# Designed miniproteins, single chains, continued (2), part 30

Each design is a single chain, and the fold is of that chain. pLDDT is the mean over its residues in the fold that is shown.

## One batch from the design tools (miniprotein)

Design m5015
Fold by ESMFold2-Fast:
Structure m5015 (fold): chain A 88 residues (1-88)
Amino acid sequence: SMKEEIEKLIERVEETLERVEELSKEKVSPELAKELELTRRDLEEIKKELEEALQNDASERHVTLLMARTLAAEGEADLLERLVEKEK
């Protein structure tokens, strides 16, 4: 169901948020720390929009756009993880 797809996206965003929070515990440059904080805020906004979509019987188009944003944020987290590893 559409609700199950939204719930799965919320889980993915929560897992990615946990990853970004763990990366933020590493000693990194101020520039990288800022990028981690921006990505954390973007993920929190996506989660909020997904929770609102769950309450409002969102269209398939809206859910697809939220899925695209979730995929983009997951990609950003992957890139930031690589950058954190380079600073170790």
Scores: mean pLDDT 87

Design m5016
Fold by ESMFold2-Fast:
Structure m5016 (fold): chain A 64 residues (1-64)
Amino acid sequence: MPDPELSSRVINVMGLVMQRKFEEAIELAEELLKEYPDSPEVKSALADAYFGAGKLEKGRELLE
């Protein structure tokens, strides 16, 4: 099981993405990325928010 606090916040980002609140999802995920800069879970969630917003290049940059 991953870190509970990290997992909970990633779930919140994914919830915003599912609601098509991409700007809020991006903002929350960027804040998480500041705390967990190398977390693949956070990068994946932020990438999904970018993909939903049509920002494919930004999303791919996060996934390397």
Scores: mean pLDDT 78

Design m5017
Fold by ESMFold2-Fast:
Structure m5017 (fold): chain A 97 residues (1-97)
Amino acid sequence: SNREQIRELGEQLKASTDPEEARKAAEQIVEIALQDPSAQREAIDQLLDAAEASTVPEVQRIAAEAALEIALNSEALSPEEQTGYALRAIGILLDLK
C-alpha cells in the first residue's frame, strides 16, 4: 500500500547520512502523498520524524521542506492540522544553520 511504501521510505530517510539519497526518498514520499490524500498525514508524520531524528542538517532540511510541501498542498488536512504541520516544519527549518 502507499502507506507501507511511505513508512519504508521514511525509515530510509531517517537512517540516511547522504543528502542525495535523502532527497530521492523525500521526493518519492511527496509524489506518493500528493497522489493519495489518504496517505498525506502518514507522509508528513514520517518526514517530520525523520527531520527531528536526523543529525545531518541537509537531511533535516530536505525532510522538513518535503513535509511543508505536502502540508501546504493538502486538501485532506483540516486548517488546524495544516497550520500545525506547517509551523512544525518551519520551526525545524529556522533552527538550521
Scores: mean pLDDT 87

Design m5018
Fold by ESMFold2-Fast:
Structure m5018 (fold): chain A 71 residues (1-71)
Amino acid sequence: SGLEVLARVLGLPYVPPRSREERFALKRRLIEAARERAPGSAALQALDDESIAALTDEQLVALAREVERAA
């Protein structure tokens, strides 16, 4: 799961979301944490709520790798 990979890179707990609302809330929380760790990332800073909701597992894994590179 891309959410699990991103949470692991950020050092945050991962609990599988049970609903679409929980999934969006988890995505948003992880993206905000990623933005804090990589403030210079244009890709992370450009994401709005619609883009965050649409993020695929592959895109979440790519963002996790970007966070690792920014550290």
Scores: mean pLDDT 83

Design m5019
Fold by ESMFold2-Fast:
Structure m5019 (fold): chain A 78 residues (1-78)
Amino acid sequence: MLEVAKEAARLYQEKGIEAAYEYVKSKFPEVGDEFKELLEKYLKGKPASLPLDAEQILTKEKDKPLEERLAKAIAALL
């Protein structure tokens, strides 16, 4: 999970939101278009970069849908 979030964050920085979404969907086909909306939401509301928070999000937010956890974790890595 954390490794997928890190790679998606790298792809977002290099190639934008579409590349990050395509990568995440290739690993988790159940992730739909709402992922892009969630990622944009968390990116616009995020404080300065805190890479360690991504692991906490993936661990503590386990009750949230996969696409929401990944979007929030990726935003925390950026």
Scores: mean pLDDT 72

Design m5020
Fold by ESMFold2-Fast:
Structure m5020 (fold): chain A 87 residues (1-87)
Amino acid sequence: MDPRPSKDQQISSVQSMVNTVQDHADYYDDPQVRDYTQQMQSIRDQLMNATTDDDISRLMRQFQDVYGQANRIIAQRNGIQITPLPP
């Protein structure tokens, strides 16, 4: 049996994070965060289609980067010190 992190576990984590960021985008009326949620949804959909560990790893890397950017904006809205997004 293979209980280790697989595509299914990765998708579950990604979906949870996407939902959270999307809710924050609407709450704070932040179009940039909304753009990040769209990118994260795209990565999630690609993860559902991925069949190799290599593809999953690459997609998770992309997701981590996008999620990090979105989370920084959300943290800034909550009054946490954060670096400004470069142009």
Scores: mean pLDDT 73

Design m5021
Fold by ESMFold2-Fast:
Parts: sequence; C-alpha cells; structure tokens
Structure m5021 (fold): chain A 66 residues (1-66)
Amino acid sequence: MSAEEIAERIAEITGMSLESARAVVEIAQSGVFSPQQVVDLMVREARLSPEQAEEILELLEEAARL
C-alpha cells in the first residue's frame, strides 16, 4: 500500500479526518515513535477498540517500511 492508501484506511477505521490520518502516517514514518507507541497513544486519546488497534498497528508497521 502507498502512504496515502494507508492514511485513507486509518481515516475509514477511526472516523478521523484524512488530514489527521496523514499526520499519524507521517509520525510513524518519522521513526521517532514505533508503530506500537503510536497505536498506544491513539487508544489512550481516541478510545479505539482492540480490533481497531490491531488493524491500525498493521497499517502503521507497513507505513514505517515505506
């Protein structure tokens, strides 16, 4: 998947804006935080379900490899 496709999928799963989803992907690609750390922050702030958190973790791991 491209970074844009990953951002679109995160927006669909979470209901956040595409702009916010793009920012999340950029944070994952920066290497400052691990994908797991980004997901943990999203769970804490946005109260994601375990199923949403698992899918987003996989997407962010793919984004970090781009």
Scores: mean pLDDT 81

Design m5022
Fold by ESMFold2-Fast:
Structure m5022 (fold): chain A 98 residues (1-98)
Amino acid sequence: MPSEEELKKELLEAAKELGAPEETLKLVEEGKLKEAILLLAEKLGLDVELIRAQPTAEDAILTMNHLGAKKELGEEATQEEIDELLERRRKKEEELLA
């Protein structure tokens, strides 16, 4: 599992890629990861309340990614399809960093 520092870097890169508002980028840089995640979720039209209910920033990121994948694939998407989409995005990010 990535450290808080690694999560901060990944979230900052994702926010910049998505064209997130400057307020969101500032929250990430300040280490307010959960608040930044909630703003990103709101921009993406995801269930902000479900994400807010998560106990940690890491859990909030996982929930946001799951909801994002489900929104993209549709509400009929299986857990397997969601996992495949998330893995595909992970590999694309890894390729960009390589």
Scores: mean pLDDT 70

Design m5023
Fold by ESMFold2-Fast:
Structure m5023 (fold): chain A 79 residues (1-79)
Amino acid sequence: MPSFEEIKEKILALVNEYIDALNNNAPLSEIQKIGQQIQEQVKLAVETLSPEQLKELEAELAKVEPALLAAGDKYAASL
């Protein structure tokens, strides 16, 4: 089974990949594929991690949230 560290690193890597794809105006199919991978990893995290580990993951995600929102707004404006 994946460790907390493996789940956290995978989610953070996918979120950063998602931000980069949005900022580079990647095809919608690519954005959707990365988004699906994030959803699958988050589901695994919720089912596997303790409440304390989930809180740590949320804190790390909160650090990238402004960049994610900005990238999403930029991508939506380009559609």
Scores: mean pLDDT 84

Design m5024
Fold by ESMFold2-Fast:
Structure m5024 (fold): chain A 80 residues (1-80)
Amino acid sequence: SSTREKLLELAEKLKKAIENKDYEEAIKLAQEIALLAYKELPEEFDEIALKLSEAVQALKDKDYEGALKTIEELKEYIKK
């Protein structure tokens, strides 16, 4: 779907922001993903929000590998 394609594009941008250690951009992208999922995929929102929360927490902890792993899990979840 068009919504899933947009979510995957945002998740890829989030991954790049994490790789660049750009905390402000990563938080902005996580918020954009959450808002889009809330509006367009409400039945899947809780799982997407949980994965985003886990990735943001890993970023705060400077666990960049954990954050990237969680974003890859989020991308796989969106693809189904």
Scores: mean pLDDT 87

Design m5025
Fold by ESMFold2-Fast:
Structure m5025 (fold): chain A 85 residues (1-85)
Amino acid sequence: KLPTGVERFVSNLRLYTLNILELAKKDPSVSQEDIENIQKIIEILDQTLDDIKNGTLSDEEYKKRMEESDKLYDENWDTINKLIS
């Protein structure tokens, strides 16, 4: 059973990450690799929302996707923190 509010949480995180991506694209000091890593987070969130819509997302798969997203945020935190500061 998915936790209450999962779809809303993932949707909000996706919109937040899209805003970071747009800031990254406008900043000439941000590398193409950093942009691609932020795009990978969005791809994970897009797939997660699609699986919620299709009724195919298990608790285990949701946890795995959030762990993958969190890892990418952590690995790119210096860039993300600079953009949102």
Scores: mean pLDDT 84

Design m5026
Fold by ESMFold2-Fast:
Formats: structure tokens, C-alpha cells, sequence
Structure m5026 (fold): chain A 76 residues (1-76)
């Protein structure tokens, strides 16, 4: 059943995204796909995503995120 499948997927996503780290990972994966689609270098994008995920402080994480957004904007 389509309804049963949708319910199961919704529950799985809610469980996966119950932490801030899970939501951050999902957002970074989305930004990576968008940046690459717009023509950004996949290697440079992947390096920034890894750096953002490995960042120990919110300030460092935001710096990497800003650079990723800049790359996507430059490629567009």
C-alpha cells in the first residue's frame, strides 16, 4: 500500500532526523547535490562538506557552509 509505505518512510525520516547532527547531514547532502548540479567542482564541494561535518565549533562549521553556498552561487 502506498499509504503504508509513505507512513513508514515518514517515521524513518523523523527518527533519522531527531538529532541536530542528522538534520545537518541531510542539509549538507542537499547543498552538495545542488552545488554540483549548478556546475561546482565535486571534489571541492565534497572537501567543504567533510570539513563542515568534522568542525568542532559552530563558527568553523558556518564558515565552511558559507563557502559552499558561495561556490553554488558562483556556479549558477
Amino acid sequence: SELERLRAETEARARAAETEEERLRAALEGLREIAVLLGADPAEVDALVEAALAAETEEERLAHLRRLVELAREAA
Scores: mean pLDDT 72

Design m5027
Fold by ESMFold2-Fast:
Structure m5027 (fold): chain A 81 residues (1-81)
Amino acid sequence: HMEEFKEEARRLAERHPSTLGRAYRLIAEGADPEEVAQAVAEAIYKDPSLLPEARRLHELAEKVNPELGEAIRLAIDQAES
């Protein structure tokens, strides 16, 4: 699960060099959940149209790493205010 998720994140980072692409790269590199969450929040702040993609990322992360999923959820909540 986690290994497959990191592999998918690496591919998404290559295909989406957007602000959200930074979050995918951090996931692929095994960065701390808070660093990933910060990148997600920053991406949504700059481009709110990324909210649906961020929510999909949260759902995927929660299934393989609950701590990462929770951090992403909090970042999304904060960005939505």
Scores: mean pLDDT 77

Design m5028
Fold by ESMFold2-Fast:
Structure m5028 (fold): chain A 98 residues (1-98)
Amino acid sequence: ALKKKADSLNQLGVSLYKQGKYLEAAEKYKEALLIYIKIEDVEEARKTLNNFLFAVSKAKNIPDSSFEKYSKIYFSLFLKAYKEAEKELNKLLKDVGL
């Protein structure tokens, strides 16, 4: 059930990205990413993180302060730290107006 929900959210994110709705795409990628981390789907989490970062980059130039947050999210994925990744993703989205 969770895997199918994450896949659907990721596909919705791709559709929104293609429409130029980058902030909305980023939010859907974030939701999918957190589920992939929870179920330990490392490869889908990695791909979805990259999609998320590209969507945020298109919506707003990445400042140096946000690069630290991106690095922290990457380390959280590597360590499978669901709560840490969720906290950092939510902060990043708030900074870009989501």
Scores: mean pLDDT 74

Design m5029
Fold by ESMFold2-Fast:
Structure m5029 (fold): chain A 66 residues (1-66)
Amino acid sequence: SLEEIRERVEKLEAEVKKLEKDPSTGARQKLAEIYLELARLYSILGDFEKANEYQKKALEIKKYLL
């Protein structure tokens, strides 16, 4: 349901806030994964602005790690 998707988004955004404070490569890799999942979930919710923002954040991390 859309309620379950919103709950998932809230939990992932809380995890993002914790990981953003961790400069390790492992945290950066996990952030990229979570940003892509958030982009997908926001697309399902019809919030294409946020979906695009999270996709760009994931791409920037991947560019740095590669």
Scores: mean pLDDT 86

Design m5030
Fold by ESMFold2-Fast:
Structure m5030 (fold): chain A 75 residues (1-75)
Amino acid sequence: SPLDELRRLEAEMTRRMAQMERERASERDILQLLIDGYRRQLEVLRTLDPGDPAARALIEELEHQIGLLERELAE
């Protein structure tokens, strides 16, 4: 299901972030990982019913977060 795929992607992002912290990855690398991960979550959410208000709210929140992270990465 799309929800199971979202949970899988969230778990993968959590594991990768923990590894990057352990490896002392740069702030830019961590920001890029978050942007890429949220974009993958958006792809899954867009497969849901366009009329679902919960899916719409999550899409809007992820788009907002991606925008903030992209602005931080550009600085």
Scores: mean pLDDT 82

Design m5031
Fold by ESMFold2-Fast:
Order: C-alpha cells, then sequence, then structure tokens
Structure m5031 (fold): chain A 93 residues (1-93)
C-alpha cells in the first residue's frame, strides 16, 4: 500500500459523500471511473462498476450479485479505509 493508494481512497470517499448529498449518482460514477484511471486503482474501478449496476437496477446490489473479483476488490477497498481510520485515531491519541 502506497501513500497514493490512501489519497485515492480519500478522494473516492469525498466523491461518494458529495454525490449522496447532491443526489447525483451519474457524476459520482464518472468521478470514480476517472479517479480509477488516474490512480490505476482496481478497487475504485470495481466500486464504480457496482455503483453503476445499482443505478441501472434502481436498487442496492447485494454481495451475492457481485463477481468474485468485485467482492475481493471491495474487501481490499474496505481494508484501505480501515487502515486510514486507524491511523487517524492513533494520531488523535
Amino acid sequence: MTEKDIEAAKKALELLSQGALNEDPESTIEGLRELAKETGSKEIGALADIAERSLKQGRDITLEELTPEQQEQLKKFQEILDALHEEELKAKE
């Protein structure tokens, strides 16, 4: 994991938060795809694919509906987020 991976995850979270507040899922998906291309992050790319499927179906995509590759990429993204959260908590102690 590089510092670039952590910064990419932070930007992805910012895009998701802004998209949720503005009810603009299309812009959020485009932003995630662009970020994935710029960073080479497969995890962010998988997140964009899942979000697009959710939008197309008008519902949340369940874990069972994800491909094994998408499930692994989502797990890796969560691990990056958990590591970022732990470092922020440790810095405040």
Scores: mean pLDDT 73

Design m5032
Fold by ESMFold2-Fast:
Structure m5032 (fold): chain A 76 residues (1-76)
Amino acid sequence: MTEEEKRKIEELLKLFDDPSATPEQLAEALGISVEDAVLLKTRLRFASKEEKQEIIKKLLENPDKVREIIDEFLAR
């Protein structure tokens, strides 16, 4: 994992933990639809820091499979 990838994960974790962050901001940061960002933010509201880190890492490691990763996570 590069230093750039580590910084990106930390920035995304801050967005998930910020109650004032909009779904639009999260969608832009992750490169996903606003609808997916709303679902992901709602689903992760009560998730542990470790669970949030896991999903963010998967999304960043697999940018071509972002939709599939979100669908898999939301199906849990």
Scores: mean pLDDT 72

Design m5033
Fold by ESMFold2-Fast:
Structure m5033 (fold): chain A 83 residues (1-83)
Amino acid sequence: AKEQAEQEFVEAVRLLAKAIKKLSDEEIKEITEEVIEELKKEKKVYEESEPIVRLVAEIAAKKGIEEAKEALEKLKKAEELEK
């Protein structure tokens, strides 16, 4: 069901956030570079994931997470560049 898919996605985001806390700065850089390479191959992944990444960032920013506020500003700039 669609609701189960949404719940699994939310759980994946939660687990990813926990995994990121265990990563070194070097590992974060490597993951970022790999994401850039994948986005060069298939921009549809960006189009489908952006609304959910934005929602998570908005909630985290409201809780006072500084990195989430910065992420929201980057997402706004990305949206402007798509026009």
Scores: mean pLDDT 67

Design m5034
Fold by ESMFold2-Fast:
Parts: sequence; C-alpha cells; structure tokens
Structure m5034 (fold): chain A 65 residues (1-65)
Amino acid sequence: RPSVQELLEALSALPADFRAAVEPLALAGRYDEAIRTLEALRAVASPEDLPAIDRALALLREWKA
C-alpha cells in the first residue's frame, strides 16, 4: 500500500487546478469521487500531463483497496 507521502507527492505533480479539485476528496477518504473527478479531467488534459495524471490515478486506486 502506498504511503500518504507518496500519494501527496503524486497529487502535487498534477496541474494546480486538477490538484485543487482532487486533493480535498482524496484527503477526505472519498477515493471513488477523487478517481471519477480525475478521470473526467484527464479527458481534457494536455498530453504532457497524462503521465502525472495516470500515476495519481494508479495510487488513488491502490489507496481505495
């Protein structure tokens, strides 16, 4: 299971507006909402941001489990 620090580092690598939408949900333990929000944002993200988004999604899914 990833550490809280690894999750926070992954979230901090997101664009500032994506992080602002997702981080409060993740910190509140609302992982399903955080994942859905980030997946929706991924659809409109620039290709440059996709690796950071995909890493954050992977860690959120592991934290949910």
Scores: mean pLDDT 80

Design m5035
Fold by ESMFold2-Fast:
Structure m5035 (fold): chain A 89 residues (1-89)
Amino acid sequence: EEAKLKEELKKAKEEMEKSGEEFAKELKEYLKRAEPRLDEFLAKLNDPKVAKVLAELFKIFAEHAEKLGEKELAEKFKEIAKKFEEKAK
């Protein structure tokens, strides 16, 4: 699951440059799928380099969500990014 989650996050990042409306919808769907397992994944994640990459990725997601007017989605991504930042230290 960890390998699959990492690949899904990478794919989502590559789709950031697609249409803003469709991108926001994909991010919401992704978050709903990942969120139930996110806390468990965070607890098991011990690689600070991977944590740093994921923190940056979620910060980028938050910026795009803000540009699209998706304030609640942006806040959720900021919270996730902060959790990964703590793991990267």
Scores: mean pLDDT 71

Design m5036
Fold by ESMFold2-Fast:
Structure m5036 (fold): chain A 73 residues (1-73)
Amino acid sequence: HMEERRQAVAEGLERLKPLQERYNKLKEEIDKAIEEGASPEQIEKLRQEYNKVKDEMTALLEELDARLAEIAA
C-alpha cells in the first residue's frame, strides 16, 4: 500500500507541475490583457485556456484521490 501511494502521489505531482506553471502564466497574460485594453475576444480566448487548464488540474486531483482511495481499501 505505501509504495503504491507514494508512486501515485509522485506521478500526480509530476503531471500537475507543468499545468500549474501554465495556469500561472495564463493568469498573468489575462491580467496584462485587461490592463492594456485588449479586445473582449482576446480576453475570452485566454479565459477559455485558463479554465481548460483549471479543469485538467481538477481532473488530475480527482484521479489521484480515487487512486488513493482504492489503495487504502
Scores: mean pLDDT 80

Design m5037
Fold by ESMFold2-Fast:
Structure m5037 (fold): chain A 76 residues (1-76)
Amino acid sequence: SVYDKTHMYLSTALGLMLQSKFDEALELLEKGLEEVKDKSKEATAGLLLMKSVILYGMGKYDEAKKLEDEALKLLE
């Protein structure tokens, strides 16, 4: 269940990114994070890392770095 949901969020967000719909991809990843939070560390880390990549591309370096650090801490 959590695995299937996470895969759907990541795949759909990637599809939006490929269409240059970055704002829609960010909103979808935020919803995915709410759906899977506290259920899977791996799922949460994956969604945080993808959101971080988008923020980095948008020049929001401090926000991107904080999400990277949060994701890495989950995988300790």
Scores: mean pLDDT 81

Design m5038
Fold by ESMFold2-Fast:
Structure m5038 (fold): chain A 62 residues (1-62)
Amino acid sequence: MENEERLREVAEGLRRIAEELRDKDVLRSVGAYLLAVAAEVGADLGASEEEVESFEAALEAL
């Protein structure tokens, strides 16, 4: 329920950001947005904190 609401908000945010995907700064913002979603959804679905941190590290490398 909460995960679905957050995924909708993220999808709307990504659509807004996608309009400016030509800028490198926007690409970093998209990475941060995806990192936040991965951390929230992963944790809520029972993923370990270490697995969530692994996702964050991968997205930071963008």
Scores: mean pLDDT 57

Design m5039
Fold by ESMFold2-Fast:
Structure m5039 (fold): chain A 71 residues (1-71)
Amino acid sequence: SKEQKLLQLMAEIAATVREAVAALDAGDVAALRAQIAKLEALREELAKLGVPQHVLDQLAATIEYLRALAA
């Protein structure tokens, strides 16, 4: 169902954010960049499910913050 897909996608986003934080703690910029790319792909999947724009905007803000830390 659409609800089951949304729950699975939200779980994947949460796991990817935790891995990004772990990469930051380790000073692993390559791993951090890989998790950022994964978050971008997950944001596109959220958009396909028709979530409200403010949810997509909040995730975009998180991605941009992580990109700034990877620079």
Scores: mean pLDDT 87

Design m5040
Fold by ESMFold2-Fast:
Structure m5040 (fold): chain A 94 residues (1-94)
Amino acid sequence: MPEGRYEVVVVPRDASEEELVQRTEELLRRLQEAGAEPGVGVLVTREDGSIRILGVLGPSGKYGIGRLGDGRLEPISGDAEAQQLLRRDVESYG
């Protein structure tokens, strides 16, 4: 992912995937409310690295969320254009 475009947030090793997704949604909602530019996002990762959730604001001002695994993005929720942007970022930067 591009450095400086995604804020990295580390959560405790006992956090569930559901908790990481909810935290990602809360952070993206705050970015959206603050008028952040398309392409700004967050990486919420468990401190053991076992769960990594990525979210971004898309061109429409809607967000998309996915799970990172084995260098691939698995879509979880959100806008189709935001999901395309997430996929591009993951594929471009590893």
Scores: mean pLDDT 79

Design m5041
Fold by ESMFold2-Fast:
Structure m5041 (fold): chain A 94 residues (1-94)
Amino acid sequence: MSPKEKELLELLEKLKELLEEMAKTASPDLQRRIEEALEHIEKAKELIKEGKSESEEFLQHLENAGKLAFQVATLLGREEEMMEILVKISEILK
């Protein structure tokens, strides 16, 4: 696994931890969106471990996770923390 892939895995773990923290105070509707985002994160992590971090499937899971995560964070007033993680992920992918 490359240093870039290792850093991506660490950022995806931070994203997961923030989502799990937000889930503790979220409504049932927002909890479902968080669960969907977490599923996309887990699939993205599996694809990195399989050496598929440059695949279209990997990018699709990241886009879906990021979109859902940012929507929920905005509704819970945590968009600044979420944006910091998402920007770091985006910078690694360039």
Scores: mean pLDDT 86

Design m5042
Fold by ESMFold2-Fast:
Structure m5042 (fold): chain A 100 residues (1-100)
Amino acid sequence: MAKEEENKKKLEEADKVMSEAMKTANEAGELAEELKETGTEEQAKKAEELIKELAEKFKKAVDEMHKKIEEGDVEEALKVAKEFLEFAKKKLEELRKLKE
């Protein structure tokens, strides 16, 4: 059935998007640790707040994706992955701006 092939393709896309989001989140985490070690106390505090927000959003995204995949809602799972990727990119940009 064509629908099963489309669902498989969307699951592969969701995995790829979430993998990219995890790489972005890891880069943000590394930058935050650098700011804690080499930055001002204010920069370190802001970096910690941004990483806490990212970690909380990541937990929610993973839980929601698992739930949607279990429900067979692959399209919503892909949407959750894409929303988390955009959130991770935004937090990485905020950390980069904080370093400058």
Scores: mean pLDDT 83

Design m5043
Fold by ESMFold2-Fast:
Structure m5043 (fold): chain A 71 residues (1-71)
Amino acid sequence: AEIDELVQKLVEARKNKDFETEKKYREALRAAIEAEVQRQFPDLTPQQRADLVASELRGTDRYVDAVLEKE
């Protein structure tokens, strides 16, 4: 899945302290999450969509941090 691939690339960029690549993949991940939210929940208002995307991004950040702590 696109989101899973972007999360793995984000983890790798953070391990290498490549902040430019991390920023690039973080932006790509936001776009992928926005597209997936719109695909699954087309009837959401713009505000509801923004809130859901923000929630998904926070969950992804916590996951990335947890993976980095274990490795």
Scores: mean pLDDT 77

Design m5044
Fold by ESMFold2-Fast:
Structure m5044 (fold): chain A 82 residues (1-82)
Amino acid sequence: MYRVTVEAEVTDPVRAAEILMEAMARAAELTNVEVRVTETRVTIEAEAPDREAAERIAEAVREAARRNPDIIKSVKVEIEEL
């Protein structure tokens, strides 16, 4: 199992969380999903079954951020083996 941690600096945290969660869910099946939202930041932590799934999630998140530059200013994705 792999943990994927997404940290995003955002202008609209509710919309950003929606965009990022949707991108992650489309990329791979997720377990143990935790979402934290502040006025300027969104943090999402989720578990992926394998490294390939974790990498697909990371790519999907970076693409979603790139497509929504007015909502997501920056994104950082970390993958950790559990």
Scores: mean pLDDT 86

Design m5045
Fold by ESMFold2-Fast:
Structure m5045 (fold): chain A 81 residues (1-81)
Amino acid sequence: SAEREAIVEETKAEIEKLAKEAAAKFPQYAEVFAALADHIKAEIERAAQVLSAEELRRLAERTLAGFRELVKQFEAALAAA
C-alpha cells in the first residue's frame, strides 16, 4: 500500500541519517554503522510485505528508538574507556 511504502521510505531515510551521524562521530566504526543500517533497511522492507501499516509504523518507531539508544550506549562505553 502507499501508506506502507511511505513508512518504509521515511524509516530508511531516518536510519541512513542516524548511521551517517554515528559514522561522523566514530569514523573508525563507519563500516559497522553502514552494515547495521543496511541490515535494518532490509528488515523493514521484508516486514512491510507481511505487516499492516499500523504494525509497520510501531516497528519503525521501536527500530529508530533502538538505533538511537545503541549509539548513546556506544558513546557512553567509549567515554568510560
Scores: mean pLDDT 85

Design m5046
Fold by ESMFold2-Fast:
Structure m5046 (fold): chain A 66 residues (1-66)
Amino acid sequence: MLTPAEIARQVVEATRRHPDRDVALAALEGMLEAFREQLADPTWGFPEDEVREAIALLEEEIARLR
């Protein structure tokens, strides 16, 4: 199973290769929302600190695209 940070990194790499910035931003925001939901309802069973690390990585990339 991939860690939250590894999932976030793979999404970031995929979006950097995508030619449509709006699609890339939507994908990053969707994943960010999914990890934020995992903090409230941890259905995937990841530790809270690992989910927060993934959130930070996604927020940093979203900020770079703005």
Scores: mean pLDDT 77

Design m5047
Fold by ESMFold2-Fast:
Structure m5047 (fold): chain A 71 residues (1-71)
Amino acid sequence: PVPPRRDPFSGEEATEVLTTSDGERIPARREDLLRLLGLRSVAEFERLRYQEVLAAVHAHLESGVDVAALP
């Protein structure tokens, strides 16, 4: 059983949602994470590692950025 749509970045259905250690849920899709962080390619994502991407997304949210309002 996978969760229903949770992806605010692309507006597509996303069944993969990360739960941070703080209990926050964020989209787990690499494409959306790349766009959120301003990374240029999937190669950067793979090089950076998922944990580092997750930490950067969390830091971005700490700045008061609403993921649904990202450019």
Scores: mean pLDDT 52

Design m5048
Fold by ESMFold2-Fast:
Structure m5048 (fold): chain A 85 residues (1-85)
Amino acid sequence: SEIEQRLEELAAKQEAAFAARVAAEGLSFEEQLKLTIEMRVRLYGEYLRLKNPEDKEGVKKKVEEFRKKAEEALNEYLKKLAEEA
């Protein structure tokens, strides 16, 4: 419950900041996707740290795997976006 509330609060703040930057700076879809991935990686890292503060190696490994998957998804999406352009 406390972990879920903390993550919801962090996610809401990050989503608000993201929306403000999109509106103010006119970010491209590629830049929006990159920011979204950075937010997701940070949020997942915080979740793991709160759940298992003593398991530093397990947290590090899971964050690294999540980051790699996010980077793969980004590269695949950008390739598809270039085909549409």
Scores: mean pLDDT 75

Design m5049
Fold by ESMFold2-Fast:
Structure m5049 (fold): chain A 66 residues (1-66)
Amino acid sequence: LPELQEELIRAVATGDATDARNIYSDRAKKIGLDLQNTVRFTVDMVTIDKLKSQRQQELLQQLLEQ
């Protein structure tokens, strides 16, 4: 799901938390995954790139929480 990760990073950059959630929801629906599993999957993928995407990962989590 690297395409989804890129879209999420872009949404974070624009500062639109609603857009980030819409990307999660739309992609989950398209690939037949429920929202919970899609979020877990995306977070797990971002975690793999911790060294490079540490700050972006934290921003994604902050936006999803708030």
Scores: mean pLDDT 55

Design m5050
Fold by ESMFold2-Fast:
Structure m5050 (fold): chain A 79 residues (1-79)
Amino acid sequence: SFDNFIDIRIDQIAAQMAAGVSRQQIIDRARRDAGDGMATLTQLIIDRYNAIQAGDDASVQQYTDQIRQHIAQMAAASA
């Protein structure tokens, strides 16, 4: 599982997608509000969500690994 902040972010993105907000609009808002690192994280979360909906277990595993790596890189960059 991800930490509480990431879990909340995943739920927020899932809610926006269910409400019909486009992938590009969600990414652009994340970039504007929190910068390129958050835009990349948002992109990966959306792509993982779509892979889950499609039943593509291989892509879900790939995106989960990329999300973990990106979070670690963001944490290192903030230190």
Scores: mean pLDDT 81

